# Ledger of designs, part 68: designed miniproteins, single chains, continued (3)

Each design is a single chain, and the fold is of that chain. pLDDT is the mean over its residues in the fold that is shown.

## One batch from the design tools (miniprotein)

Design m10347
Fold by ESMFold2-Fast:
Structure m10347 (fold): chain A 81 residues (1-81)
Amino acid sequence: ASAAAEAKAKLLATGNPVVTDLIAAIEADDEVQAKKLIEQLFETKDYATLDLVSEYLVAIGRPDLANYLGVLVLKDAVQKV
């Protein structure tokens, strides 16, 4: 199986409906909706799920979206230090 298919399966296994919506938005190439859903997932502070999202984004060749998520995490970390 491809790395993208394996990463997608791991994300779907979380049972999080926002993750399902995010995968659908990315597959539709809806960058605006994908970024909005990444922000919604980030607000949950479920870093285990966010790590799986980052793995998926890299595997599908979307390092721009992975970096967008990374910037949100870094901004939150700086604010809490």
Scores: mean pLDDT 80

Design m10348
Fold by ESMFold2-Fast:
Structure m10348 (fold): chain A 82 residues (1-82)
Amino acid sequence: NVFKQAAEALQGGDGKAAADILVQAGYNQVEAAAAVAEVGKQAKNKSQADLEKVIKEGIEKAKKADDPVKVIVEALKKAREE
């Protein structure tokens, strides 16, 4: 379960490890970056199941967006404002 492994890495504060896990699982770099940024936008202190949902939400936003880079930038801005 790659989402579980990525969620555990993010709980440990290791966004790079989480992104690497997602890329190794077959997601592209933009999808992985969007997942990490979405978790940063939302509180990191969530249950594993909630983090897995946030990771999937970030990937889906990037996949469906007309401009996935804009999705990542907006998520990073929100994370900085917290």
Scores: mean pLDDT 74

Design m10349
Fold by ESMFold2-Fast:
Structure m10349 (fold): chain A 62 residues (1-62)
Amino acid sequence: GHGGEGARRAAELGNDGHGTAAAGGQGSIDSGELEAARAAVEAANRGWDGEEVARATEKGSR
């Protein structure tokens, strides 16, 4: 749907549930799999937080 795509995108970024991810996710499924999923989500969020500049600088500054 067209309606709500903007709001859904913000929520999907984990801005609201970003801290809730640590509330409960160890014990139901293998810890290794959960940690891999968390790392991917956190990496995506960090890229928007301020690591994008670091990546550009690291690639060009070297």
Scores: mean pLDDT 52

Design m10350
Fold by ESMFold2-Fast:
Order: C-alpha cells, then sequence, then structure tokens
Structure m10350 (fold): chain A 94 residues (1-94)
C-alpha cells in the first residue's frame, strides 16, 4: 500500500491527477475497496500515458495488474496487461 500511495502522490505532484482524485484513492484504500483502487490506478495510468509519462504509466498499470491478480480478477488483469503492451509499443515510437 505504501508503494501505491507514493505512485499516486507522484502523479498528483506532476499534475496528472487532482486533489479530489488522490482523496478518492486514499478513501478506497482505507475501505479495502480493491476494485475501486484498481479502477483509480487504471485512470491515473491513462492520464500519465496521455501526458507522455510512459514510465509512470507503466508503473501504475503494473500496480493495477498485481492488485487484480491478488483479488482473483483474471479478466481485469488480462485487460490491463493488454493496455500495458499497447503502452510499450507507444513508448518505442516516442
Amino acid sequence: MKELIELLEEAYKKGLIDESFLKEFKEAVKNKDWERVIHILYSAAKSAEKAGDFELAERLYRAAIRLAEEAGDEKTAEELREELEKLRERKQQS
């Protein structure tokens, strides 16, 4: 969890997410709402990707994949792995 909070705080400091988004993330973690945490990480990864921060986007996708796997949500984990592969292709073009 410390690593997840640090990732979202980095995204916030870079202007990729707002204060409300960071607060929602912290509340989801507090409530052990892992489905919501995964969704928040995915949204942050998309914002990082759009901003061209492919390194942060990859870290956020990896964190979301790990949580989906730990939650037994293999479908979400597979969808996130596909997004990570697309991100890696875009990183090679940039």
Scores: mean pLDDT 82

Design m10351
Fold by ESMFold2-Fast:
Structure m10351 (fold): chain A 77 residues (1-77)
Amino acid sequence: MLTVEDFKPGETFKVLGVDLKNKKLHVEVNGRVGELDYDELIIEPVTSIKDIKEGDVFKVKDIVTEDGVKKLVVEKL
């Protein structure tokens, strides 16, 4: 199962679906599928979960740890 720990700077991932109730994104990177919590993403430009849709592509710019939680800094392409 793909998690935040599996991502590296410079990778891109594609959104397969959005779970608004649980604030999760279903994603694919390099043929692997998994879930990312919206609250563990720092999105540039700032993007509401409601404005994220299937087919959107994000690039991982950096990986940071805040208060023991690993977060992905990502750019919406």
Scores: mean pLDDT 80

Design m10352
Fold by ESMFold2-Fast:
Structure m10352 (fold): chain A 76 residues (1-76)
Amino acid sequence: MSGEEVQQRFLEAQKLEKEGNYEEAAKMYEKIGEETPGTPISYESYKKTSKIYEKLGDYEKSKEYEEKAKEIEESQ
């Protein structure tokens, strides 16, 4: 996937989040994070995923993705 495709998917996920489609937004952010390991976009994607799961009441998944984001931050 090109960098432009990654950015387009991130924008689509942000649109879904703004529209209240939290489950679909979280899934899209998750995939972006998995496909871009160790990058600023994967960090942002995991942070977004964590925040969305918190809004959905899934605190276990929220914590999981917060930890994934912290691992990227600590490696920078």
Scores: mean pLDDT 81

Design m10353
Fold by ESMFold2-Fast:
Structure m10353 (fold): chain A 77 residues (1-77)
Amino acid sequence: SIIDDITKDFKSLGFIPEKSLVEDVLDRLLNGEPIDLIELGPVGVTQRVYLVLVPYVKQGVSKSTIMEAYDRFVKEN
């Protein structure tokens, strides 16, 4: 399922990003902001979270589906 795919991509980060950071990056992506204009925290962490999320937002995956996958990822790790 798409939730399983997103959960695996979150696991590929090798760390657990804070929920607030994931929601902020996701909201900026949904507003059509390009990666090079996003200043959402420490260099590297924010960029890596953005790169996980960008293909799913471009595919039209909803915020609720992405955050469900994030919650599953946190629960499993």
Scores: mean pLDDT 80

Design m10354
Fold by ESMFold2-Fast:
Structure m10354 (fold): chain A 66 residues (1-66)
Amino acid sequence: SGMEDDINMIKWMAKKLGLPESYIKDIIELFKKMVKEGVDKITIIGEINIKIQEYVKKVKEEEEKK
């Protein structure tokens, strides 16, 4: 149930930031894979946060360049 709570939080935050559902799904699958493979919790959190921020930055740059 802890993993489901984390997934729901990721979905909520990413949707608030305007990420597409396909990208959110990819982030969630990556999260699930890393959890199953026993990757360090801090590393998992860092990787997910980086992917969210990377998308937000790209969208901002694209909107500013049009």
Scores: mean pLDDT 78

Design m10355
Fold by ESMFold2-Fast:
Structure m10355 (fold): chain A 95 residues (1-95)
Amino acid sequence: SEELDVIADMEERLTDILEENRDNPVFMQRMMDLADVGLDSVMRGNSRIEVLEELIRKAKELRDEALKSGDTVTAEALERVERVYREALERLREI
């Protein structure tokens, strides 16, 4: 389905970011934080669109925290994650 194709593309792009940042334990922990937010959102019965909106908000929050701590590498990786979520959200809204 078109929805599954969007999710598959999103997962592949997120995997690339994870592979590029595998030696960054702070970023890896932030990805676990995002996974927890996503799971909680799904468990509350939210749609894929609502889940992505929550993930975008949390990714932006975590990026801002990284910038405040001077961790520009983690902040840049989280900005890329936010962009991947935003692109998936825009594509899903057009289905």
Scores: mean pLDDT 90

Design m10356
Fold by ESMFold2-Fast:
Parts: C-alpha cells; structure tokens; sequence
Structure m10356 (fold): chain A 59 residues (1-59)
C-alpha cells in the first residue's frame, strides 16, 4: 500500500532500490513485487509530484 509507494519515492524510481527499501520496511514479498512493478512501469515513477498512477496502485 502507501508504505510501498513511500519506499519507492525514497528509492528515486529504481525498481531494484524500491524492492530493497520495501524489504527494509518489513513489508510482505507481494508488496515488494507491487512496488517494483509500479516503479518499473513509470521509470522514475517514485517522484512524489508526477505519478498519480503509482500512488493509486500502491495506496
């Protein structure tokens, strides 16, 4: 959910870094995969002002 989106934003849109951040947050493997897929779909998708789709999918 929202925690995965926030981890993605902190990781700067890198899918691998997003997965690592979600793991550090202690979220489930499903949340890690969702964060990675959403980030990969947008490229720099974790940028907080630009990606409503990422926010909606993870929130």
Amino acid sequence: GRAAYEAGAAAGGDAAATRAAVREAGLSPQSIEMAGKATAATGDGALGGGNAGLSEELA
Scores: mean pLDDT 57

Design m10357
Fold by ESMFold2-Fast:
Structure m10357 (fold): chain A 69 residues (1-69)
Amino acid sequence: APKTIKLGRIELTLTDDPKTMQEVAFLLQLLGYDVKIFGDTVTITLPDGTVFTAKTGSELAEALLKYFA
């Protein structure tokens, strides 16, 4: 299911489309986060040492919402 993330005044919608998930993962890498893509799974390590994994775009959106909410 699609998920919507609020980053200030910007809203991003993530779907279970692997391309959309990879694009968001690359944006996070550009922001300095440690992001690893392993097949259909994305693992993100935040600067504070928090680690979370997502297998779908909606799971990635939920993880980002928990960190940035």
Scores: mean pLDDT 66

Design m10358
Fold by ESMFold2-Fast:
Structure m10358 (fold): chain A 93 residues (1-93)
Amino acid sequence: SLLTTKPPPKEYDKEVVEIAEELINNSPLINAFDKEEIVNTISYIIEELKKKNISVEEFKEEFKKIFDKLDGTTAQLAGLVLLVYEKYEEKKK
């Protein structure tokens, strides 16, 4: 699953990274994850969604289908990915 994959050590889309950094720095997280690792994970997942032409709406519908089957940490990560992806697409308008 993309939500459980460790991000490869590379540079991601700067606009996505900036949105993720702002969100993570202003939001309390429940687990002891490194904020940089979380930002990179979010950026990686969004890059993969873009490569597969998965829209915000498609990701949101899939998240709704599996929400009750996710552990709290994975559900929180998926929610953060959705928020960043929505903000990124809004900036394009």
Scores: mean pLDDT 72

Design m10359
Fold by ESMFold2-Fast:
Structure m10359 (fold): chain A 85 residues (1-85)
Amino acid sequence: MSKEELKKRIEELGARLDALQARVDALPDSVPTRVIRHELERLRAELEKVKEDLENGKISPEEAQKRIDELERQLDRLEAAVDAL
């Protein structure tokens, strides 16, 4: 995958995080929603770090792809958790 394709995937993940955050913010405050908000903040920080590290050449495109794939898996799990609420 090219650096440009990876940057597009990062933007798509950011949009998914924003959409999920908006849905969670509409839910009543509870222990499950607080845990989900904490995980969303963590995923957002990791995504920003991958973006910066890729742009600054600190990680290879191959390493960036692995991190993006893992972030997508974690986001899929959070989306499923929100859907189960």
Scores: mean pLDDT 85

Design m10360
Fold by ESMFold2-Fast:
Structure m10360 (fold): chain A 95 residues (1-95)
Amino acid sequence: MLSELEKAILTATDELERLKKMIDDKVPLDDMLKAMGEVLKTLTGLLVRSSDPKARQLLQQVINLVLQVGENVEKGDYDKARELLDQALKLLKSF
């Protein structure tokens, strides 16, 4: 049986890997921003429903990194956005 933390890691990993693929595939800005909005909604929903302190801490850290990805995408700094996504994925794998 997966723990609440393991479920949060799996969901966040899938969401971030999808965003990374979109950056690598050079999708249009509008599509990228829409996908980021959906990811933030999913992660924030998990955070609000979570009672596990470790899952909540992880989700808060990942949400903060995804917000920074969005700022860099809006600036056209896709290299920095990709670096931040890689940092978030590495964080998820370290748990």
Scores: mean pLDDT 84

Design m10361
Fold by ESMFold2-Fast:
Structure m10361 (fold): chain A 100 residues (1-100)
Amino acid sequence: SEKEEKMNKVGQLIKDTLLQMYDLFVEANPNDKELIKKVEEIIKKAEEEIQKARDALDFEKMIKIFDETVKEIKSLMSPETQKKVDEIVKKTKKEIEEIL
């Protein structure tokens, strides 16, 4: 269905955004293996929850999971890295609006 196609596009965009955030985190903290592992676990849990929301066609829940995941990962970042994340998230939210 058209709704399923849009949900799949939004879910992929969220996944790609979380991976970009992970890359920024690793570049900023290359020697902090414990924090890197924590961010990996946060993203893995978010991907599983996003997949469930996508399968349920629950757009509002997908966006809520995305917002909460971004907030959690940002709390582990420096202010400089947080600013870069804010620009990426802003772009992603605009692209989501264009899909819907």
Scores: mean pLDDT 88

Design m10362
Fold by ESMFold2-Fast:
Structure m10362 (fold): chain A 85 residues (1-85)
Amino acid sequence: SMEELIELAARRMRELLSEIKTLTPEQIDALVRAAEEALREKGANPQIVTDAVRRKGLELGLSEGTVRMAAIAAAIAVEEAKREI
């Protein structure tokens, strides 16, 4: 189901984002929430999720490098979740 996919993707995304040392726990929470919202509204498309994470990262004032890493992590998390569902 979409709910199971969102839960699995969010869990994986939090794990992958925790590897990015420039992110605080609060920033990780904000990025994951943006990704979850995008998944609910637009479906399980990595491009949609990467766009949402990039937009939120820029709003948070994150560097271009950090935003790029976060967007890649989000895409990986969504694709891994899709393979397990």
Scores: mean pLDDT 85

Design m10363
Fold by ESMFold2-Fast:
Structure m10363 (fold): chain A 76 residues (1-76)
Amino acid sequence: TIQEQLLAGADKARRSAEELSRRFPSASALLQQALSYIDQARADVQKNPGPQGLANFQKYLGQAQKYAGEAYRLVS
């Protein structure tokens, strides 16, 4: 289902952010913010698979991407 695909995507993004945090401790604060938003996105789509949960999922993933991008700039 779409919900299963979104949850799988969130889990993959979380693993990627955890790996980056281990490799680049200087970016850990920004990556921890990204992880927090990924976890919130996952929780919202799991709790509400309807349009509101999907909208919140997209919003929180957008925030996670911003923080991950800032982390990338910090270490590159």
Scores: mean pLDDT 82

Design m10364
Fold by ESMFold2-Fast:
Structure m10364 (fold): chain A 107 residues (1-107)
Amino acid sequence: SMKEEKIKVVKEAAEKIIKILEEIKKKLPKYSEKIDKAIEEIKKLAEKVEEQDPKKVLLEIYEIVKKLMEEISKSASEEERKYLSEAFGKILEIVNEALKKIEEIEA
């Protein structure tokens, strides 16, 4: 069904986003607790996607990551902020690709 295809898109996007967050955690271990909390929140949202609007869940996942990046950036060095900006750019690309796939399913 259309809903099952959208759910798959959101779950795959969440997995890719979590992988990027795990890589950030390896490079910047001082932010591990904040990153782990965000990963846990994303996992909980992805588990509930079958009972929710998939597009809304994807946007809520993006908001969690955006808030995480803003919080970390306040205490980050210029070099760390550059790395975080590049990593967040990749996450934004994943979200935009997933949104496009959802729109194609709805068309």
Scores: mean pLDDT 88

Design m10365
Fold by ESMFold2-Fast:
Parts: C-alpha cells; sequence; structure tokens
Structure m10365 (fold): chain A 85 residues (1-85)
C-alpha cells in the first residue's frame, strides 16, 4: 500500500541519518570531544526509537522486513556501546 511504501521510505531516511550520526560520533570520540560524542549518541538513540516505532507498525504487514530492521538496530546499539566504552 502507499502507506506501507511511505513507512519504508521514512525508515530508509532514518537509517541513513542514523549512519551519518554514528559516523560523526566516532569522529568526535577520536578527537577526544566527549561532549559532542554524547550529543550525537543521544541523537542516534532518538532515531533508533523512531525506527523501532515504525518497525512495530510494519511488523503485522511485513514481519520479515521488521526482523531485518530489528537486526540493524542491534548492530547500531553494539556500535554505540563500543563508542561509549
Amino acid sequence: SSSLQQQITQMDQLGSQTSQLVSQAIDFKNQGNNTQTQQYINQVNTTIQQIQTISNQISPSDPSYSQQVNNGINQIQNMVDSIMN
């Protein structure tokens, strides 16, 4: 449906945004800028919550896509943990 296509498009956009924010967090961590690192990690966590909300809405219509999204979220969470340690 057009609604499902819009949700998938929004998910792709949020995924791209999350990837960019993670990259920026890594860059700031490498510079020793803890304040900026934390700020970008907070933004990553916000986009993950938005992705999770949409994934939950898609799950009844496309459980396979939802599972792939949840696997991606787990990978990002592992990267966040690595950045913060």
Scores: mean pLDDT 85

Design m10366
Fold by ESMFold2-Fast:
Structure m10366 (fold): chain A 99 residues (1-99)
Amino acid sequence: MDLKETAEDAITRAEQETDPLLRASHYYGAGRLYYELGDYERAAESYEKAIEDLEKSGKDLLMLSDIYDNLSGAYYRLGDEEKAEEYLKKSKELRKKAD
């Protein structure tokens, strides 16, 4: 399976989507595929876009927590330990609120 093509398709679908929750899910999917490819910069960018759209929806704290956890992982891979720790803390705080 061409993971790069699948990630690029997910970005295209996100850009065409008007529902913030569905758009966030496409960006989250793309971020995970870029992470699997070792493209941690594009993974982080995709996760950040997913977070922006999901925070506007206010409805899925568990998904938001999972995306922050994955964003933390991407920043650890990029060598930005300070951002990685900050986003991991946000993930844990959101998970406690979600119950």
Scores: mean pLDDT 84

Design m10367
Fold by ESMFold2-Fast:
Structure m10367 (fold): chain A 97 residues (1-97)
Amino acid sequence: SELARKATILTVAANLHLVAAENPYLSDEEKDQAILTAIELVKEAIRYAKESGDEETLEFAKRVGERVLEFAEKNKDKLSPETIKAAEELKRMLEEV
């Protein structure tokens, strides 16, 4: 499925941005931008995965999304309002799948 392929690529990209955000040499602003990007990528990945009907692809996107949310919650005091809002939207999406 082309949708499953797109979801997988977006999920891998989101995970790479999450790994970047965990780098202790990045500024709080750089970490915020990396997490915002990871959230946006994984939200799109979940959308494509749901449309694909591929359960394994959806589970992979959900797993990365949950890790991104865990990072956002632990670092909430250092994140921008835009990133916090995006995280709340991702949390809602995960509750509906």
Scores: mean pLDDT 90

Design m10368
Fold by ESMFold2-Fast:
Structure m10368 (fold): chain A 74 residues (1-74)
Amino acid sequence: MALTQEEVIARLEAFGAELLARLSGEDARTARLYLDLVLHEIRRGQPIRESESPDPVMAAILAEARRLWAEMQA
């Protein structure tokens, strides 16, 4: 079932909030900035970036964003 852009944003925000709750300091700030960049791309209707992240938290955010984006395009 295809997700709306609003549903994708809401689910990614919820996923990000859970990740951020487990982080502190610089890691939390970096994760928030990356989440905001991905959310901005979704709001603009841009494809999710194909670039890989060496950071496992950033990689998790990208993986969830790509999964939700694929559901929206289905």
Scores: mean pLDDT 75

Design m10369
Fold by ESMFold2-Fast:
Structure m10369 (fold): chain A 86 residues (1-86)
Amino acid sequence: DAALEEIASAPPELQAVIEELLEVVREGNAALAALAKEEGKVTELAKEAAEEALKRYTPEELKELLEEKKRRFRELLARLDELEAA
């Protein structure tokens, strides 16, 4: 709630980067949960997200997707640092 209010009051450019960071984290967590399910390491909380991801991707594609999301997250963190430094 307080965090959402802080995001809402941020400049639009910073807000967009934060929203994309949150989406990348969500997508990365879903891919990670799917890979954990393949390895038999799934909690009940991650089970539905893992099942949904496995319907769309193979484990090999999920590993590639996770690596892509990690790269994108690093790029967005660098962009966020640039916007905060300005």
Scores: mean pLDDT 64

Design m10370
Fold by ESMFold2-Fast:
Structure m10370 (fold): chain A 88 residues (1-88)
Amino acid sequence: AVEKAIEAARLAAKAGVEAMEKTGDYTKGTGAALLGIGGETNARFLGDAVTAGRDAKRGAELALEVDPENETAKEGLKLGKEAEELAR
């Protein structure tokens, strides 16, 4: 659960940066990146896979609002949901 949450959080952060670069929407892209960073921190240092999975899922959703075709965001959303469900 924790490792999957870390991976999901990293994908959400990466998707946020990619969305910013492709669309110029720094507000939503920054929000997605920060949610990914926070999620990785929660999983890595606190072992909180539920919070990390949830934050990764929200970050990926923000990136998809800016860039709906972003494959990194789609993967982050899937893994974030799986991490949250597995950690419940």
Scores: mean pLDDT 75

Design m10371
Fold by ESMFold2-Fast:
Structure m10371 (fold): chain A 76 residues (1-76)
Amino acid sequence: AEKAAALAKAEATGKKVVAELKALGKPDLADKVEAFAKEQIAKARAIPDPDLAVRLAESTINQLNLFLDQAKQEAA
């Protein structure tokens, strides 16, 4: 349950961040961030240990938010 919830949150966060990056006029960065999110989520899904999978998903969410924050600062 927790692994599925964390993966779903990571997917939702990735989708939101990609959309916001495109709105900022950074489609190339959005494509790179989308690829990063898909790769990290796929890795988390493949981890047999649910606790380790949740940690990777949460780390991915944090990194996605950092990419967005940096892009917003650079766009200003």
Scores: mean pLDDT 85

Design m10372
Fold by ESMFold2-Fast:
Structure m10372 (fold): chain A 78 residues (1-78)
Amino acid sequence: MLEKDGEAFRERAEEIKKKAEELAEEAKKAADEGDLSKAASKIAALRIEAIALKIVGDDETAEYIQELADEVKAYVDS
């Protein structure tokens, strides 16, 4: 069991969250620039990553990214 490597596992989760935040900011920027197709693509990437995380059993990170995708979509649809 990787319990002693739990910090390394958490570091990976934080890296995934940072990448998701970057995609979210890119989507918002694309929307601000009027590039709705680019914004939609970034949101789709977030949703795909959330699904992948659910499949591997990281439900907490998956929920975080799913909520982030929903927030970004609301921003883009504003």
Scores: mean pLDDT 78

Design m10373
Fold by ESMFold2-Fast:
Structure m10373 (fold): chain A 84 residues (1-84)
Amino acid sequence: DFLKEVLQKIERGEPISDEEFEKIISYLDSPDEGVRLRAMDILAEMYLQGNKRGLDALKERLKEETDPAVSFEIALVILELEKQ
């Protein structure tokens, strides 16, 4: 499970490659909402571990997201990350 492996890598303080980052971003386009939510969690953890690319990716997705439920969840993650 790529998303699980990448999350564990981030939690261990290991750097994420550009290829891994692009793959995480691609999962935000998943028709499976659970997969999208997992990808959002990974991007949030990237930011919390010092990689601002995670937050930037969430902001970019929010601008283009048409599902109100997914848009709301992305917005909440961004708000929590920016208010810490």
Scores: mean pLDDT 82

Design m10374
Fold by ESMFold2-Fast:
Structure m10374 (fold): chain A 87 residues (1-87)
Amino acid sequence: SLKEEAERILEALELGAKGDWQAFIEQTEKLTGKKVNSPLEALDALSERSHEILKELQEKDPEFAKEFRKRLEELAPALEEALRKAQ
């Protein structure tokens, strides 16, 4: 389901925020079906899929969409910092 996929995305982002880039890349590839070769490519692919999920959830479950967006925003600073260090 879209909700389960959203939860898997949040788990992947938490791995990235911890600097576990290998696990982040592997989970991103499983979730998006896209092959990625770097943390940046993985983040781009995951961000694209997150946007697609948010768009559908806004129509089908607005309350969950709001919570998902909030959790994404809460993870962003730690993920950005970890990503800068990975480069």
Scores: mean pLDDT 83

Design m10375
Fold by ESMFold2-Fast:
Structure m10375 (fold): chain A 73 residues (1-73)
Amino acid sequence: MKVGAADVQRALRDLELAFGKEEAVDTVAKSVRILAREGRASPDALRTVAEHLREAGKYEEADEFERLADKMA
């Protein structure tokens, strides 16, 4: 099954509790990028990561994830 938005939200929440928000976003973004290359991430998962990257001020990475999501939709 492909990783979806709910999986991303859960991972972000769990990692934020352990390591803080910035490290959680960076870790999830790296993992979802690998999964996207393997065809294992949904467009919704990529868009969810992009939203959190923008909130963290990582606009260029957020734009990359949005473009990947658009190509998959």
Scores: mean pLDDT 83

Design m10376
Fold by ESMFold2-Fast:
Structure m10376 (fold): chain A 93 residues (1-93)
Amino acid sequence: ASISAKVAKLDGSDDYVASFTAGAEGKPVKATVELEAEGEVRQLATDNAPPVELKPGKSTVEVEVGDGTATVQYLAKNAKRLKVLSVSVEELE
């Protein structure tokens, strides 16, 4: 099981892209990413699901993968800063 979390500021904007890649090897996995956000950002937006609400300070995002590798990309608009604090991965039944 694996998890990779990357955040990058978009050039010429106050926006960040967060990219989370989780890998399952024979067992489903649940990956958890803790983020810290500053600025006017309120949500992580994606095309695949409803937005994830961001709280001032620390917020948690979960990604589940049944088999293989999945990448979820989120857009954080008007973030002064977005930082990954921790990542963890748990194998499910």
Scores: mean pLDDT 77

Design m10377
Fold by ESMFold2-Fast:
Structure m10377 (fold): chain A 64 residues (1-64)
Amino acid sequence: SAELDAARRRADALVDEGNAAFSAGDYAGAADAYRQAFEIYRAIGDDAGAQTAAHNLGLALRKL
């Protein structure tokens, strides 16, 4: 559906934002972006996306 496609694009954009923040050493910003992506993937039932976002969130949180 258009709504699911829009939610997935938003979550993917948040992963890209988190990756950019992480690479810049902004671990707090990375954690926030990955957390938002995780919540969207979970809400739409994208288990693979949710698992990847949760893993990256954990990596960012360990840097704080």
Scores: mean pLDDT 92

Design m10378
Fold by ESMFold2-Fast:
Structure m10378 (fold): chain A 60 residues (1-60)
Amino acid sequence: AELSAERLARLIAANRAAKKLMDAGYTPEEIALLVQQARAGVIPADATPEEIALIETILA
């Protein structure tokens, strides 16, 4: 399968978003849980708007 430029850009953005969450003190396991919850339509009530945007970037 060919990886389009847009798909590659989204993958890079997702990896950068995950790194920003890790730099903010989240573990890879916590990030995976947040992404899984967001895919189910559940956003943590204690998440900041910045953290929500990073999670949405990973989902795209």
Scores: mean pLDDT 75

Design m10379
Fold by ESMFold2-Fast:
Structure m10379 (fold): chain A 85 residues (1-85)
Amino acid sequence: MEAVIQEEWEAFIAQRKLTPEKLRAAEELAERLRREIEENPEDIELLQRVIERVRELMAAGEVTPSIMEVGNEALKRLHELLKEE
């Protein structure tokens, strides 16, 4: 992966008090959201909902690297679609 330092993400997760259960739920959610983006890459409403969901998890302190990556992917895709409009 480009610029991700794995050791820093492990420390970040530990300090955020993410339990193994919450980590698994976040990973499953990230996989589901990523699949939805891949299946509907031009659905602006879906991309906005993914971004909003990620923001809510960030505010709760429950974001993981996987969730952050999906959020960034959705944001990039949304910006690309809006640029063509």
Scores: mean pLDDT 72

Design m10380
Fold by ESMFold2-Fast:
Structure m10380 (fold): chain A 64 residues (1-64)
Amino acid sequence: MKQKEINEVQKRVDELRAELAAFVRELKAKYGSWENMSPEDAKRFGKLAKELGEEIFKLEELQK
């Protein structure tokens, strides 16, 4: 019963991981170091990391 939901959440996790990896690459190209990023870019990074963490938690709960 949970397999379809697990597959959908797994796809979302994969998409968020890809988006976060692409954004980190852009930040490194723009600033050279994450410590030098703007408050706006830091906030966006934090939001993406939080969303990824929430989807991973949901995936783990569905796998119980």
Scores: mean pLDDT 78

Design m10381
Fold by ESMFold2-Fast:
Structure m10381 (fold): chain A 83 residues (1-83)
Amino acid sequence: EKEIEAAVVEIVAAIGRNLLKRGDYDGAAQAFEYAADLAESMGTPLAKEAAEHFRKAAEYARQGNVEEALEHIDKALELLNKI
């Protein structure tokens, strides 16, 4: 179950990353917020920490700060891979 949940979060994060690279900052932020909500639903400390990074990525995406948003996405995915 947690493995499937992590895979879904990774897919949503990948969609957000693609939107971010296309300059759809608002769409990217919405995808990252959804990834954060899904990660929080997993109920593990690592998933909660990943969710915090997804929310920061959403904030940076709305600001057009692509580099910071991508750094937070990479950190969130690293944490999910430890679950």
Scores: mean pLDDT 84

